Designed miniproteins, single chains, continued (5). Designs and how they scored, part 74

Each design is a single chain, and the fold is of that chain. pLDDT is the mean over its residues in the fold that is shown.

## One batch from the design tools (miniprotein)

Design m18554
Fold by ESMFold2-Fast:
Structure m18554 (fold): chain A 93 residues (1-93)
Amino acid sequence: MKKVLVAHEDPELLERIIAALRERYPDVEVFGARSIASALQKAAELGADAVIIVTGKLPEELRKALESRPNVRVLEKPFTLDEILAAVDELLA
């Protein structure tokens, strides 16, 4: 079973994103983290197939470093749920 990890600092928004992903992908295990650092550590421990980082504006160098990993995508606010779902579809293909 494939594993997806979502990172967001707001616990209520994180739970809503996780719920939407579980509805769309009932055969995928979805995990949450509340910081970029904890998300990367947890993704490594779990062997996550996809990591979606949902955040405010990042320095360009940090964004490039994160997205240099083939299984990581950064979505900067403002974002839509459709953009999150599309990113997961691409990473799990």
Scores: mean pLDDT 81

Design m18555
Fold by ESMFold2-Fast:
Structure m18555 (fold): chain A 95 residues (1-95)
Amino acid sequence: EEARRLALETEITEAMTMIVASVTILGLRNAGKEELAKEVEKKAEPLIEEGRRAVKEAREAAKRGDVEAAREALERSRRILEEAMRLMREAEAEL
């Protein structure tokens, strides 16, 4: 139960990371900042891949009822989201 809840929170957190990255890139392109959009896209790619890995780890932890492993995956996912939000704030500063 608890491990499944943490896995769901990890999936939601990863979805937020993807939304933050996508909206930031789209906003930069709409503002005519194509080169900056490409730089953000390049930096966001490894964050999205790490987020997908965290989701996979959380799902496997949930299958075996491993609450600690699921919590570690969620914590990693939250750090990834924070980094994506930092990329967004840095991009906003260039506007």
Scores: mean pLDDT 88

Design m18556
Fold by ESMFold2-Fast:
Structure m18556 (fold): chain A 67 residues (1-67)
Amino acid sequence: SADERIKEAEELLEKYKDNPELRFTLEGIIALYDLIKRGYDSPALRQTLAELEAEAKKLIEEVEKKK
């Protein structure tokens, strides 16, 4: 659900709070899921969301590799 995805993104935002790129990307994901909850669901919005989720995954992998 959108609520579960928002919660997941908020938990990642707290974990990676010192990473500005991850913060920006995760805040974007939260905002888009909030739009979906408000009824603004569209193929274009879903495409942007998928791109942001893919970017967040890449950024997390890069951060974890540097630990």
Scores: mean pLDDT 84

Design m18557
Fold by ESMFold2-Fast:
Structure m18557 (fold): chain A 86 residues (1-86)
Amino acid sequence: LSLAEEADVLLALGEIYVAVAKIAYKRHPDDPEVLKEAIESLKKAQKLFEEAKRLYEEAGDTVGAERARQNIEDVKKLIEELEKKL
């Protein structure tokens, strides 16, 4: 895989972790254990997005890097919102 293709895979994997966290928390919104697991999944997604951003930047893919940056901002906001409920 090229650096940009590797970054695409990491971005997609991060998006899957975000989706799983959102589904789990929406189904069990009052369960603090589900909330903690959702936060852990979002933190894994953040690391994947940060690595994807790094690879896009190394590849010179400014569009991919910006997409990863937006996903990092979005996941950080979600983590903050969920942590306030603990």
Scores: mean pLDDT 88

Design m18558
Fold by ESMFold2-Fast:
Structure m18558 (fold): chain A 73 residues (1-73)
Amino acid sequence: ELSPEERARGFAAFMQRLIAYLEANPELTKDPVVQEFVQQAIAEARAFLAQNPDLPEALKEELEALIAKLEAL
């Protein structure tokens, strides 16, 4: 099974790909279904950070930066 750090890296990779996809398709950011999906992804990322307070600081900062980018879309 994946360690918390491996899960954090997987979460970061997922969010990076989602951001890149939405930046390439900005019209999708106005779709209510896409907005709900993005809000769910943000909520899950924040819950993951809250459940894993002992993650390396660099990974926490990376995840917080990616959350901020998703919130800005």
Scores: mean pLDDT 85

Design m18559
Fold by ESMFold2-Fast:
Structure m18559 (fold): chain A 72 residues (1-72)
Amino acid sequence: PSEEELEREVRASMGIMSITILKKIGASNEEIVEAASKVADEELVKKVREIAAENPPEEAAEKVKELLVEWE
């Protein structure tokens, strides 16, 4: 696979993970839909990746939720 294909797969995986975490913590349908639209943003994916790597799952879920709410 090309580097671009690998980046797309990473972005897709991070998007799925973010949505899964939001569902697990009981986020509203509105929040989940908004998150899904934002996971196409490369900078957001990078931030989500860093949060997931540095924090336990429950704490990472809360931080990702806050990031997605505040993200433009």
Scores: mean pLDDT 63

Design m18560
Fold by ESMFold2-Fast:
Structure m18560 (fold): chain A 56 residues (1-56)
Amino acid sequence: LSPDERNQLVVQIVTEAQTNPSKTELQQKLQDWLAGKVSEDEFAAWLNKELEKRLA
């Protein structure tokens, strides 16, 4: 994923989380990424899988 594409995915997922307060898993993953506990590659892969799962 390009930086622009990844940023777009993050925006979409964050927006989705705002309408679905049950997305505690997403919040935890974001927190881990911000704390540097999860690599950018791993975080991007997780986001891509989550988005794919919802769009499928």
Scores: mean pLDDT 67

Design m18561
Fold by ESMFold2-Fast:
Structure m18561 (fold): chain A 81 residues (1-81)
Amino acid sequence: NRERISRLVSETVGLILSAMAAALDGDTDATIEYIERAIETLKELESLSTGQTKKDVQAQIKRLEEKLAKLKAGADAAEVF
């Protein structure tokens, strides 16, 4: 479980960094795809988490869902990050 959680954290971080890089490049479509993938990975991590870690993961999911909603509403990717 600890190793699985560590792998999911690393995967999520990689996806968020990719989303930030795409946003800096002005690639809104790529930014959306990376954020959607990061949300999926975080939801898997949430299902494996308890207590404070679960709350922290839920908070991260909410922040990414808010960014995703803004991007889908037509916000500039650089404005969202």
Scores: mean pLDDT 84

Design m18562
Fold by ESMFold2-Fast:
Structure m18562 (fold): chain A 69 residues (1-69)
Amino acid sequence: SERELKITLALVKASGGEEYVPKEVAKEVLEKEFGIPKEVIDEALSRVELDADGRVNVEELAKAVVELL
C-alpha cells in the first residue's frame, strides 16, 4: 500500500534510519504528520510487540495502523 510505505518511511526517518522507533516518537509522527487519531495509534501499538527498550518495529507498526484505517 502507498500509505503503508509513506508511514514506514516517516517512521524510519524519525528513528534515525533504524528498524525500531521509540513508542512515544512513533505516536507523535503518526498523530502530527499523518493526522491519525490516538485511539487508532493505541490500538495499533497494542497489536505489536515492544522490544526491551520500549521500541516498536517500524514495518509492523505501519502495517497495523493501515489495517485499522
Scores: mean pLDDT 84

Design m18563
Fold by ESMFold2-Fast:
Structure m18563 (fold): chain A 74 residues (1-74)
Amino acid sequence: SLKELVLELFEEYIKKNESDEETRQKIMEVVRRRIEKASDVELLLWLRHFATVLNDEKAREFLEEYRKKVKEKL
């Protein structure tokens, strides 16, 4: 799901930028709470943000795969 993809991107990003495990867990708790409440539009905006602003290669691949799936459903 889009929610799972965005959570995976956050987990990877936090692991790269925060070495302290306790701080990482606290950040991820906040992220999980926010993502659980997020709409599909908000999740897509996060995916786009990771792909474009943070230059995340995995996010770029996920965004392209999502675009392909949307095109197939139309």
Scores: mean pLDDT 76

Design m18564
Fold by ESMFold2-Fast:
Structure m18564 (fold): chain A 56 residues (1-56)
Amino acid sequence: SPLIKEVREWVIKFFEGKISGTELLEKMIKLVKENPDDEELIAYVRKVLPDIEKLL
C-alpha cells in the first residue's frame, strides 16, 4: 500500500520530535478509518501502534 509510506514518514517525524505522539496516533487512526479495505495498511498500523503507545 502506498499509504504505508506516509505512515512511515509520520513515525520518523515523531522519533525526530517534529510531531507529537497524539498527532501521530490521530493521523494513523484517521488513515485506517478512511481506508478500511487496505489490509496491508491496517496490518502495518496494528504492528506499529502498540510500540508508539508505550512511548506516550
Scores: mean pLDDT 81

Design m18565
Fold by ESMFold2-Fast:
Structure m18565 (fold): chain A 68 residues (1-68)
Amino acid sequence: SPQDLLQQQLQQLTLELAREGQRRVEEINASTSDPDQRAALVQQLVDEISQQYGQRYQQIQQQVQQLS
C-alpha cells in the first residue's frame, strides 16, 4: 500500500541521515579540539540534517501520493 511504502522510505531516510550525522560528528571531532568551534559545527550539522529530513520527507510523501 502507499502507506507501507511511505513508512519504508521514511525508515530508510531516518537510518541514512542518522548514519550521515554520526560520520560527520566524528569528522568534526577529528578536525578541531576547540570545544566552542566543535559546538558551533555540530549545531550547524543539526540544522542541515533537520532541513534535509524535512525536504526529503515532503518529496517522499509527494512521490508516494502520485503512485495512488
Scores: mean pLDDT 84

Design m18566
Fold by ESMFold2-Fast:
Structure m18566 (fold): chain A 84 residues (1-84)
Amino acid sequence: SSFSQQSKAIAQQIAQWIDQLKQLAQTGSQADVQALVAQQAQQLSQQVTDFWISMYGESARSQAEQFGQGVAQQFVAEAQEIMK
């Protein structure tokens, strides 16, 4: 239940961030878009990693880091589609 709620919250946050990137891409510079993507990806990776460790403990650290990196990589790929 708490996991399901957290995963839904993360998905909603990603959707909002993608919308913000679309708006910035229309009016801002490419450098501004790239900087925002990098910041959001770093936050997402850390948030996901910390959440996984909080659920499964330090023994799951390696798995948590891989999962966090994967989620961040997927986010960057989506952002690159916006940037063209």
Scores: mean pLDDT 80

Design m18567
Fold by ESMFold2-Fast:
Parts: C-alpha cells; structure tokens; sequence
Structure m18567 (fold): chain A 96 residues (1-96)
C-alpha cells in the first residue's frame, strides 16, 4: 500500500511540474494518506497527556476556522495513529 501511494504521488508531482494543476487535490490526498501510513509505521509517539494536548489544539484550530474539514480529518487520523488509538477516542477528547 505505501509503495503504491509513493508511486502515485511521484506521478502526480511530475504532472504538476509539467503544469497540470488539476492534480493538486489528488496529490494532497495521496500526501496525507502517506503521512498517516508513516505515522503508523513509527509506532506510538504520543502518550495520553500528549494525545489530550494535541486533541485540544485541533479543537481550537477547528473552532477558530483555521483549518478545513478535510484538514481536520487528516489531523484526527494522524493523532490517532501516533497515539495508537481509534479516531473516535480523539474525537471524544475534542468534545471535552
């Protein structure tokens, strides 16, 4: 899966360099998916206190309108993978 994402990402980056800006949304999606997979491979990087802090920071960014819904979903997945928890657990911490 990761190798397929890296290959797709390279293809999209090459097309973007050639002037095809229509690839930007898909390139962003592939880059985000690759970052989530890398976080999973790195193992547990966030303890419970760090998880709570990251969830609160994400909540603040969402409330301030500083990130899109797409960026919010990406950051939720990243925090969940880095803490080795489910996305639902991160969302519950954001509600507190």
Amino acid sequence: MMEELEERGRELEERLRAGDESVLPELREVQREGQVLRAREQGKLLDEEELKKRAKELKKKVEEGKISEEEKEFLLEMIAEQAEVEVEEVEKLMEE
Scores: mean pLDDT 78

Design m18568
Fold by ESMFold2-Fast:
Structure m18568 (fold): chain A 84 residues (1-84)
Amino acid sequence: DDGKRLERAIELLEKLGYSREEASEIIGRMFNLVEEGKASEAVKKAVEYIEREISDPEAIEALKKAIKEVKEIVEKGRKIRKER
């Protein structure tokens, strides 16, 4: 049930201080990067931890690292799209 998994991931990001809108965009982009084969090791690990419902300190640290990376990709993409 993909909807329940995505909702749980969004809730986890909200607990880390992200808005629901930001959390939804970040999680969606992370999953898309994995499907496209463009994900970094940090993003791949974060998606694995989300799918396995792992929330230990190592998983949270990997998730935070992946979130920062994905936020930079999203912001860069928005700038390129506005300039073209």
Scores: mean pLDDT 72

Design m18569
Fold by ESMFold2-Fast:
Structure m18569 (fold): chain A 69 residues (1-69)
Amino acid sequence: MTKEELFQQAVALLSGVKPKTQQLQELLTRFAGGEQKAEFFEELAAQLRVEGQEQLADQIEQIANQLRA
């Protein structure tokens, strides 16, 4: 999968997310601003877990792992 395909998958996964914390809102704003680094997606996945979105966090973490490869 290309980096562009991974980014498009992340856009689709995150399009329905309603942040419960200011921290997640700030991370989603950074994503919309063009953040595409693996380290960023790992931070985003960790905050999704804090908000109880375990399945979405796992999917975003998989995207981060593929970006590192």
Scores: mean pLDDT 82

Design m18570
Fold by ESMFold2-Fast:
Structure m18570 (fold): chain A 72 residues (1-72)
Amino acid sequence: SVEEKLAEFEELYKEFEKLFKDNAPLSEMKKVLERMERLYKELAPELSPKEQLYVGSRLGLARIALSVMEKS
């Protein structure tokens, strides 16, 4: 269900935050981000505006974090 996929996305985001805080290898962070991106593509057409804002902002922050680490 959409609700179950949203819960899965939130768990992936929390895992990404933990990896970022722990200075985990970029390869591990990238794997989690790729899972988040795949799940987002499945969810996006079914999301309410509020859900779209929350999920989209989380994905955006994760992308920025990884990009900064890769470019430094």
Scores: mean pLDDT 85

Design m18571
Fold by ESMFold2-Fast:
Structure m18571 (fold): chain A 99 residues (1-99)
Amino acid sequence: SEREAELERLADRLGLSEAQREWLRERVGGDEDAEALVLGYLAAVATIERGRAAGADPALLERAEAQLPVLLAEAAAALGLDEAELRALVEELRAALAA
């Protein structure tokens, strides 16, 4: 499907292996909308981290960071998780990405 192709491209841009993406899909119960929200949150965090490392405008970084709680809350709600549970899931996936 079109959505499957977009999610695959997003996962690839984030550096997720096929196994790491399968792990995430299992955790979200195959829900493509939930997968998109988790990957979107990870992409936003990665973009802010890269911008900060590159010396991006602090005002732009502050505005971007202000959106993270909204993205986290939306992803948590879509998954039926609380924000702490989603944060734990994201950290597990990020640890897998760093390995």
Scores: mean pLDDT 77

Design m18572
Fold by ESMFold2-Fast:
Structure m18572 (fold): chain A 74 residues (1-74)
Amino acid sequence: MAKEIARSLGVSELTYRRLLRAAELLRDPANAGKTIAEIGFEAGFESQSHFIKAYKKVFGVTPLEDRRLYLQGL
């Protein structure tokens, strides 16, 4: 499933797994004080620009937009 989803979205399975980890970190209230760059790095991304582009490609929103929507939804 994850491999097929990653393929359909045009990303590697490894990149997709890292993006899922980043989404979990963004959603965790304990990480609310962390920057988007810190979350990307903790998820295994070496480049913030690559992280943001891959996140938007897979989830349709940037990491910053996703975190804002989550926090405003609470």
Scores: mean pLDDT 76

Design m18573
Fold by ESMFold2-Fast:
Structure m18573 (fold): chain A 96 residues (1-96)
Amino acid sequence: DEALRRELVERTRELVEELARLAGVSVEEAIEMLRAFAEARGDPFGRVLLAALRALEDGDLSHLDAFSDTELREALLALTERDPEVFRRKVQELRA
């Protein structure tokens, strides 16, 4: 579902922008922080988030083709329920 993939990438972009604002870092640094966080998780959500970050950077939605619509929907729900401040604190722990 292309609309679902576009929505997931757009929500990921919003999270990156909000994280950059809250942490006082560049968008590029916020992307690196999210990439490190996603990699450290090692779970399905982390894998989807890594693919969404790649799609955000290069515009290639095919990075998300490895995932089922169910996995993408669950990741989108997790992103929409995320408190950016709680997420920022968790990402800062990985940089410390």
Scores: mean pLDDT 77

Design m18574
Fold by ESMFold2-Fast:
Structure m18574 (fold): chain A 64 residues (1-64)
Amino acid sequence: SSSLEAVTEVKELEEPVPQEELEKEVRERIAADEAADPNVRYSEPKVEVEGKKVTVRYLRATRT
């Protein structure tokens, strides 16, 4: 079987980071997670930045 989870991560950074750099970091992390576990897949992450507040949204699919 498989499951879908809507994931929302909210964090406040010590220093502001450009959105494109944050998007790259999130994509690299997701790619590493998918490489480490073949039963996990992620959607394209959506990164929203408001000053130092960062919100990351994505879907995580897990095969049990």
Scores: mean pLDDT 80

Design m18575
Fold by ESMFold2-Fast:
Structure m18575 (fold): chain A 95 residues (1-95)
Amino acid sequence: SEFTRATAEIVAAVGRVLASKGLYREAAEMYRRAAALYESVDPRSPELAEALINLGEAYAAAGDLEEAIRAYERAAEVGEGELKARAEENIEAVR
């Protein structure tokens, strides 16, 4: 639904603000919520892939490397083109 997608965008935006302040665990929680909302609308959307990449980046910055890899692997599975390539590059960077 459009309202669910709009809510996911707001939650993801809060995640970006938190990450910009170095609050990576709080950012990861917001990106996890945004990804769940995007998935409920479309399980293969570019917005879901981007939220999963942001989730992985937040986990990696927090030192949660196994969670980061899982998020990136899922982003690579649902993403296409540049988003898939970016997720795969991020997996290699944290292994």
Scores: mean pLDDT 90

Design m18576
Fold by ESMFold2-Fast:
Structure m18576 (fold): chain A 80 residues (1-80)
Amino acid sequence: ATVWRGATYTVEAGKELKIKVLKGEAVVEAVQGGQTTTTVLHEGEELTIHGGDEPVGVGVRFPEGSKVEVTINGETEILE
């Protein structure tokens, strides 16, 4: 069985969150206005989620052994 790790974020209106996969893969779920969008990112790919007029809830999930860079509110974190 694969162990999955994750983190959750809220992207406020007019702000953005950038996700970049440094190793492996990640699944990103964005929830806004009751709608969920799921994006699969592979190594070297990135996704920017922009908070429009409503905040966006963002879940990032990745299998153990992956490495994901997340930048939000001017701060960069590495998830692994």
Scores: mean pLDDT 84

Design m18577
Fold by ESMFold2-Fast:
Structure m18577 (fold): chain A 79 residues (1-79)
Amino acid sequence: PVVPPPISKETQERLLAAARELFEEGGGEAITVENVAKRAGVSRGAARYVLFPKHPTKEQLDMQVDLGVKEIEEAVRKL
């Protein structure tokens, strides 16, 4: 099996901060793998691995759920 490269705590923190900033600026529609990667200064592959891993850790899964909930809240707010 291909083991994906380890994502450091620093990289995870940058990706989470970038996602939060993008959500505050443009809501859920602004939270894309590409936008998060650009904001955090990492590759799209790294951002995708952290946000949408095939075998997520509890922390990664919680991050995905939090982003999804915030996206729904913003979509409802725009209605």
Scores: mean pLDDT 61

Design m18578
Fold by ESMFold2-Fast:
Structure m18578 (fold): chain A 85 residues (1-85)
Amino acid sequence: AAEALARSDAYFARVEEVAQLLVEKAGMSEEEARRFSALGLPVAEYSVATGGKALSAEEARAMGEGEVARMEAERAAALAALAAA
């Protein structure tokens, strides 16, 4: 339970990190970067976990391949670690 909350917090921290990277490295405006990050992989993962609807990981990847793909790889590693435990 605590581990699931920590993972959720890590995903939200990555949303902010991706937004920062999009501003600094991709030249996005702060508003665009935050919007993209919020609609990206962490939101999609949360929606899937809750049975709701959100952007797919593929749709998020199409908008910011480098950063989103890295976040997805880290997410997959965390989920694999939980599945192995």
Scores: mean pLDDT 57

Design m18579
Fold by ESMFold2-Fast:
Structure m18579 (fold): chain A 69 residues (1-69)
Amino acid sequence: MKFLIRVSNVHGSMAQSLVDLLRSMGLDASIVKNPPYGDIVIEVEGSLEQAQKAVDTLRSLGLNAELIE
């Protein structure tokens, strides 16, 4: 399944590093949206458990991350 994670309170320049971190954990993650203004959207393919793991990891870094799909 495909899950979308919205990440706020992050600089757009960090989007690649966040995706690379999630991929290093065995998650199939990619950037869907990285606008000049607003929130970054990251896609995770896999189980709901894997999507929740991604959200938990991002939150542990002090980021506002939320599962939206």
Scores: mean pLDDT 79

Design m18580
Fold by ESMFold2-Fast:
Structure m18580 (fold): chain A 94 residues (1-94)
Amino acid sequence: MIEELEKLKKEMEKLYEEIKKLYKELVEKFPEDRELILRAIGYVLRAIGDLLEADLLLKKAKEGGNAEEALKKLKEMKKELEEIVEELKELLEE
């Protein structure tokens, strides 16, 4: 289970790298669209929050905490990061 948690965290880190790249592309393509940029910043901040919570949950699981609850939460956060990627891609196509 700890190995599965570490794998999920690495997958979330890869999704965050994609989110950062998409954010940069949005700012470069629409530098004057303040509303669009503000929405994109909101997505980046949510992604950072999920990664920080995932790090904390993984540390607690390694210390004998509830690994099953941590796994469930990391799966939910990974899905949110995947959704953020799709939302940012949609904004780029506007």
Scores: mean pLDDT 86

Design m18581
Fold by ESMFold2-Fast:
Structure m18581 (fold): chain A 72 residues (1-72)
Amino acid sequence: PSEELLRAAAEGARRASDEEAGAVVAAATGYSPQNGIAGARAIKALDAEAARRAAGVGESGLRQATEGLARG
């Protein structure tokens, strides 16, 4: 995702609980709630590589997750 989109997603994740942000990531990726929470925490830290590792997502899944968090 773009730097602007990643920053907007991080702000969205920071306003939400880790569980709420994790649910958005899990829904976008189709993965477990635990992987979603790990992905949301990585996005909150602005670490796209850690988000991909934690959630087990490719670039399209990470993009969908960041777009979802930015819209919230």
Scores: mean pLDDT 75

Design m18582
Fold by ESMFold2-Fast:
Structure m18582 (fold): chain A 56 residues (1-56)
Amino acid sequence: MKIAKKDIKDSLSGKTIKKGEKVYFSEDPRYKNIVFSKEDYEKLKSKKSPIALEEE
């Protein structure tokens, strides 16, 4: 987890993560360098089995 240095888009939902908000990274090799808001990270985490991007 890191704090956003600028406004960035959530890779799952496309929602804007504002500067100063928490950003999360996937540990899944399929989502390397993709960032998530806390909401979308918790959604992916709750799936247990293979994580999939819902908007792709």
Scores: mean pLDDT 65

Design m18583
Fold by ESMFold2-Fast:
Structure m18583 (fold): chain A 64 residues (1-64)
Amino acid sequence: SEEEKEKKIKELEKIIEQNKKALEALREALADPSLSETQKLLLETVIGSTELVIERLKEKKKEL
């Protein structure tokens, strides 16, 4: 139904927004010039994974 579809869209939007906020915090952490190479690599990996999650959630939302 349209009501179920709307609820699902709202839930996806909430999760997308939460992941975007997490991504912003991770990018701010990566901007620290005192980071070691290992810390930088770890943050870059987590950022990349988070970006992929956001893209997949956006795709699912568009399919509704």
Scores: mean pLDDT 87

Design m18584
Fold by ESMFold2-Fast:
Structure m18584 (fold): chain A 80 residues (1-80)
Amino acid sequence: SEEQKKFAEELLKKFLEKIEEIKKDYLSGRQTLDEAVKKINELFDEVLKEMQKNKISQEIVDEVIKKISEEIDKFLSSLP
């Protein structure tokens, strides 16, 4: 549904904002790479749980997982 798609898009936006904050904290020396990766994995798990709780369709869930995985790969590949 359009409502489910909008909900998933909002979750994805919040995830991306938090990833940017985690990256800034890592680059500023406020956290280690291991701590950054742990936080990213915890946020990913939270997104999956929220979609499950709200009974989001598997098609939408798969698209969100794909987008999050691409962003995590991009983050890791962008590090010095």
Scores: mean pLDDT 84

Design m18585
Fold by ESMFold2-Fast:
Structure m18585 (fold): chain A 94 residues (1-94)
Amino acid sequence: MVSLEELKEIWKKEKEELAKTFGVEEELEKFSSTALALASLKLAAEATNDKKTVEELMKELIEKLGLSEEEIKEAEKAIPLIEKLAKKAEEALK
């Protein structure tokens, strides 16, 4: 198990690697690493059609990370960028 501080460091490093891999550093800089991680998690959970698990997981993350409503809104705004990157990754695998 990892601590919350270790998770934030992992998310920051993943954001940097993602930016380098897809050449989208400027687009990713508009969002915090936490917001991008939450957007990815929400998008993945919505794909499973399990809305109750999504809501419970989001509530637990908000409590454990001390996230504000503004940070949650930032995560929702990051969803279209994560979808765009997912499509680029799919195209790169061809």
Scores: mean pLDDT 70

Design m18586
Fold by ESMFold2-Fast:
Structure m18586 (fold): chain A 65 residues (1-65)
Amino acid sequence: SMKEALERAVREIKEAEGEYIKDIEVSGGEITVYVEKFDLSTIGAAIRMVGIAFEAGASLKIVEV
């Protein structure tokens, strides 16, 4: 189901890129990832997170806080 796919995507994102992530929210098929900084050191993480969300059929939003 979409909910199970989203839950797995969130877990995969946390396992792969958790060091860059302050918080994650899920709403209506969109995953929002909150990061402390967005620079050259985090661009690779962002690309990988986009891939995980896409495989789950979700949209991804990254917000710097």
Scores: mean pLDDT 80

Design m18587
Fold by ESMFold2-Fast:
Structure m18587 (fold): chain A 88 residues (1-88)
Amino acid sequence: KVEELARKVVEMVEAGVDRETLIEFLQKEAGLSKKEAERVIDMVRELLERGRRDQALEVVQSFLEGKFIPAALIYAAGLIEDELEKRR
């Protein structure tokens, strides 16, 4: 269920669903606060812009499980990987 919900969230961001619709969805389906929903959406968008879809999925899963520190670490790792690849 959590993995399916995380996939759906990433797919909605990829499809260009608007920010308010994404926030409402995360609040209703995942029980996230508005601030938590905003944070995960921003992290997912940044990772997707950098081509880090797998890390985006892991970040959403961690948020849905209430693992906010692991989510932040996965996000940071994705950004670091992207920057290192740009230097190749």
Scores: mean pLDDT 83

Design m18588
Fold by ESMFold2-Fast:
Structure m18588 (fold): chain A 97 residues (1-97)
Amino acid sequence: MDEILDKLQEEIQKEIETLSEEERELAERVAEELGIPLGVAYSYIALLKRLKLPITEENLRELYEKDEEIRENSKNREEYVKALEKYLAELEEKVKA
């Protein structure tokens, strides 16, 4: 179960290790403002880097809002994972187009 999610988490963890001081400061600020764990904010920045999207407060907030929307509309973890994978695939397609 969740080989794709496990690989995504491994890639995100590697990206977190490569975050600049500026990116870490952005994560800390947004985590405080949104009331989310710092690790979650780091994961969002790592995901933006992987998708080659601009690392800005606006993009981080949009990613958080979308993640919350998917989570709220998901009845369980399996449905959440499937919806998140679909959203990420759509984002990758738009960036590559």
Scores: mean pLDDT 73

Design m18589
Fold by ESMFold2-Fast:
Structure m18589 (fold): chain A 57 residues (1-57)
Amino acid sequence: SEEEYELARKVVRMLERVLGRPPTVEQATKAIVGLDPRFTEEEARELAEKALKDLGL
């Protein structure tokens, strides 16, 4: 959903600020699942990959 995708984008941006570099897909996936455990790891990975690509990271 749009809300799920916006959560993924916020997580990716937050991780980039904390790490001082773009997060890996795995780091973003684990963070999404950690914040909202209703996501499966697979769903979170797809959202993480799309958010990273769309943000140019």
Scores: mean pLDDT 83

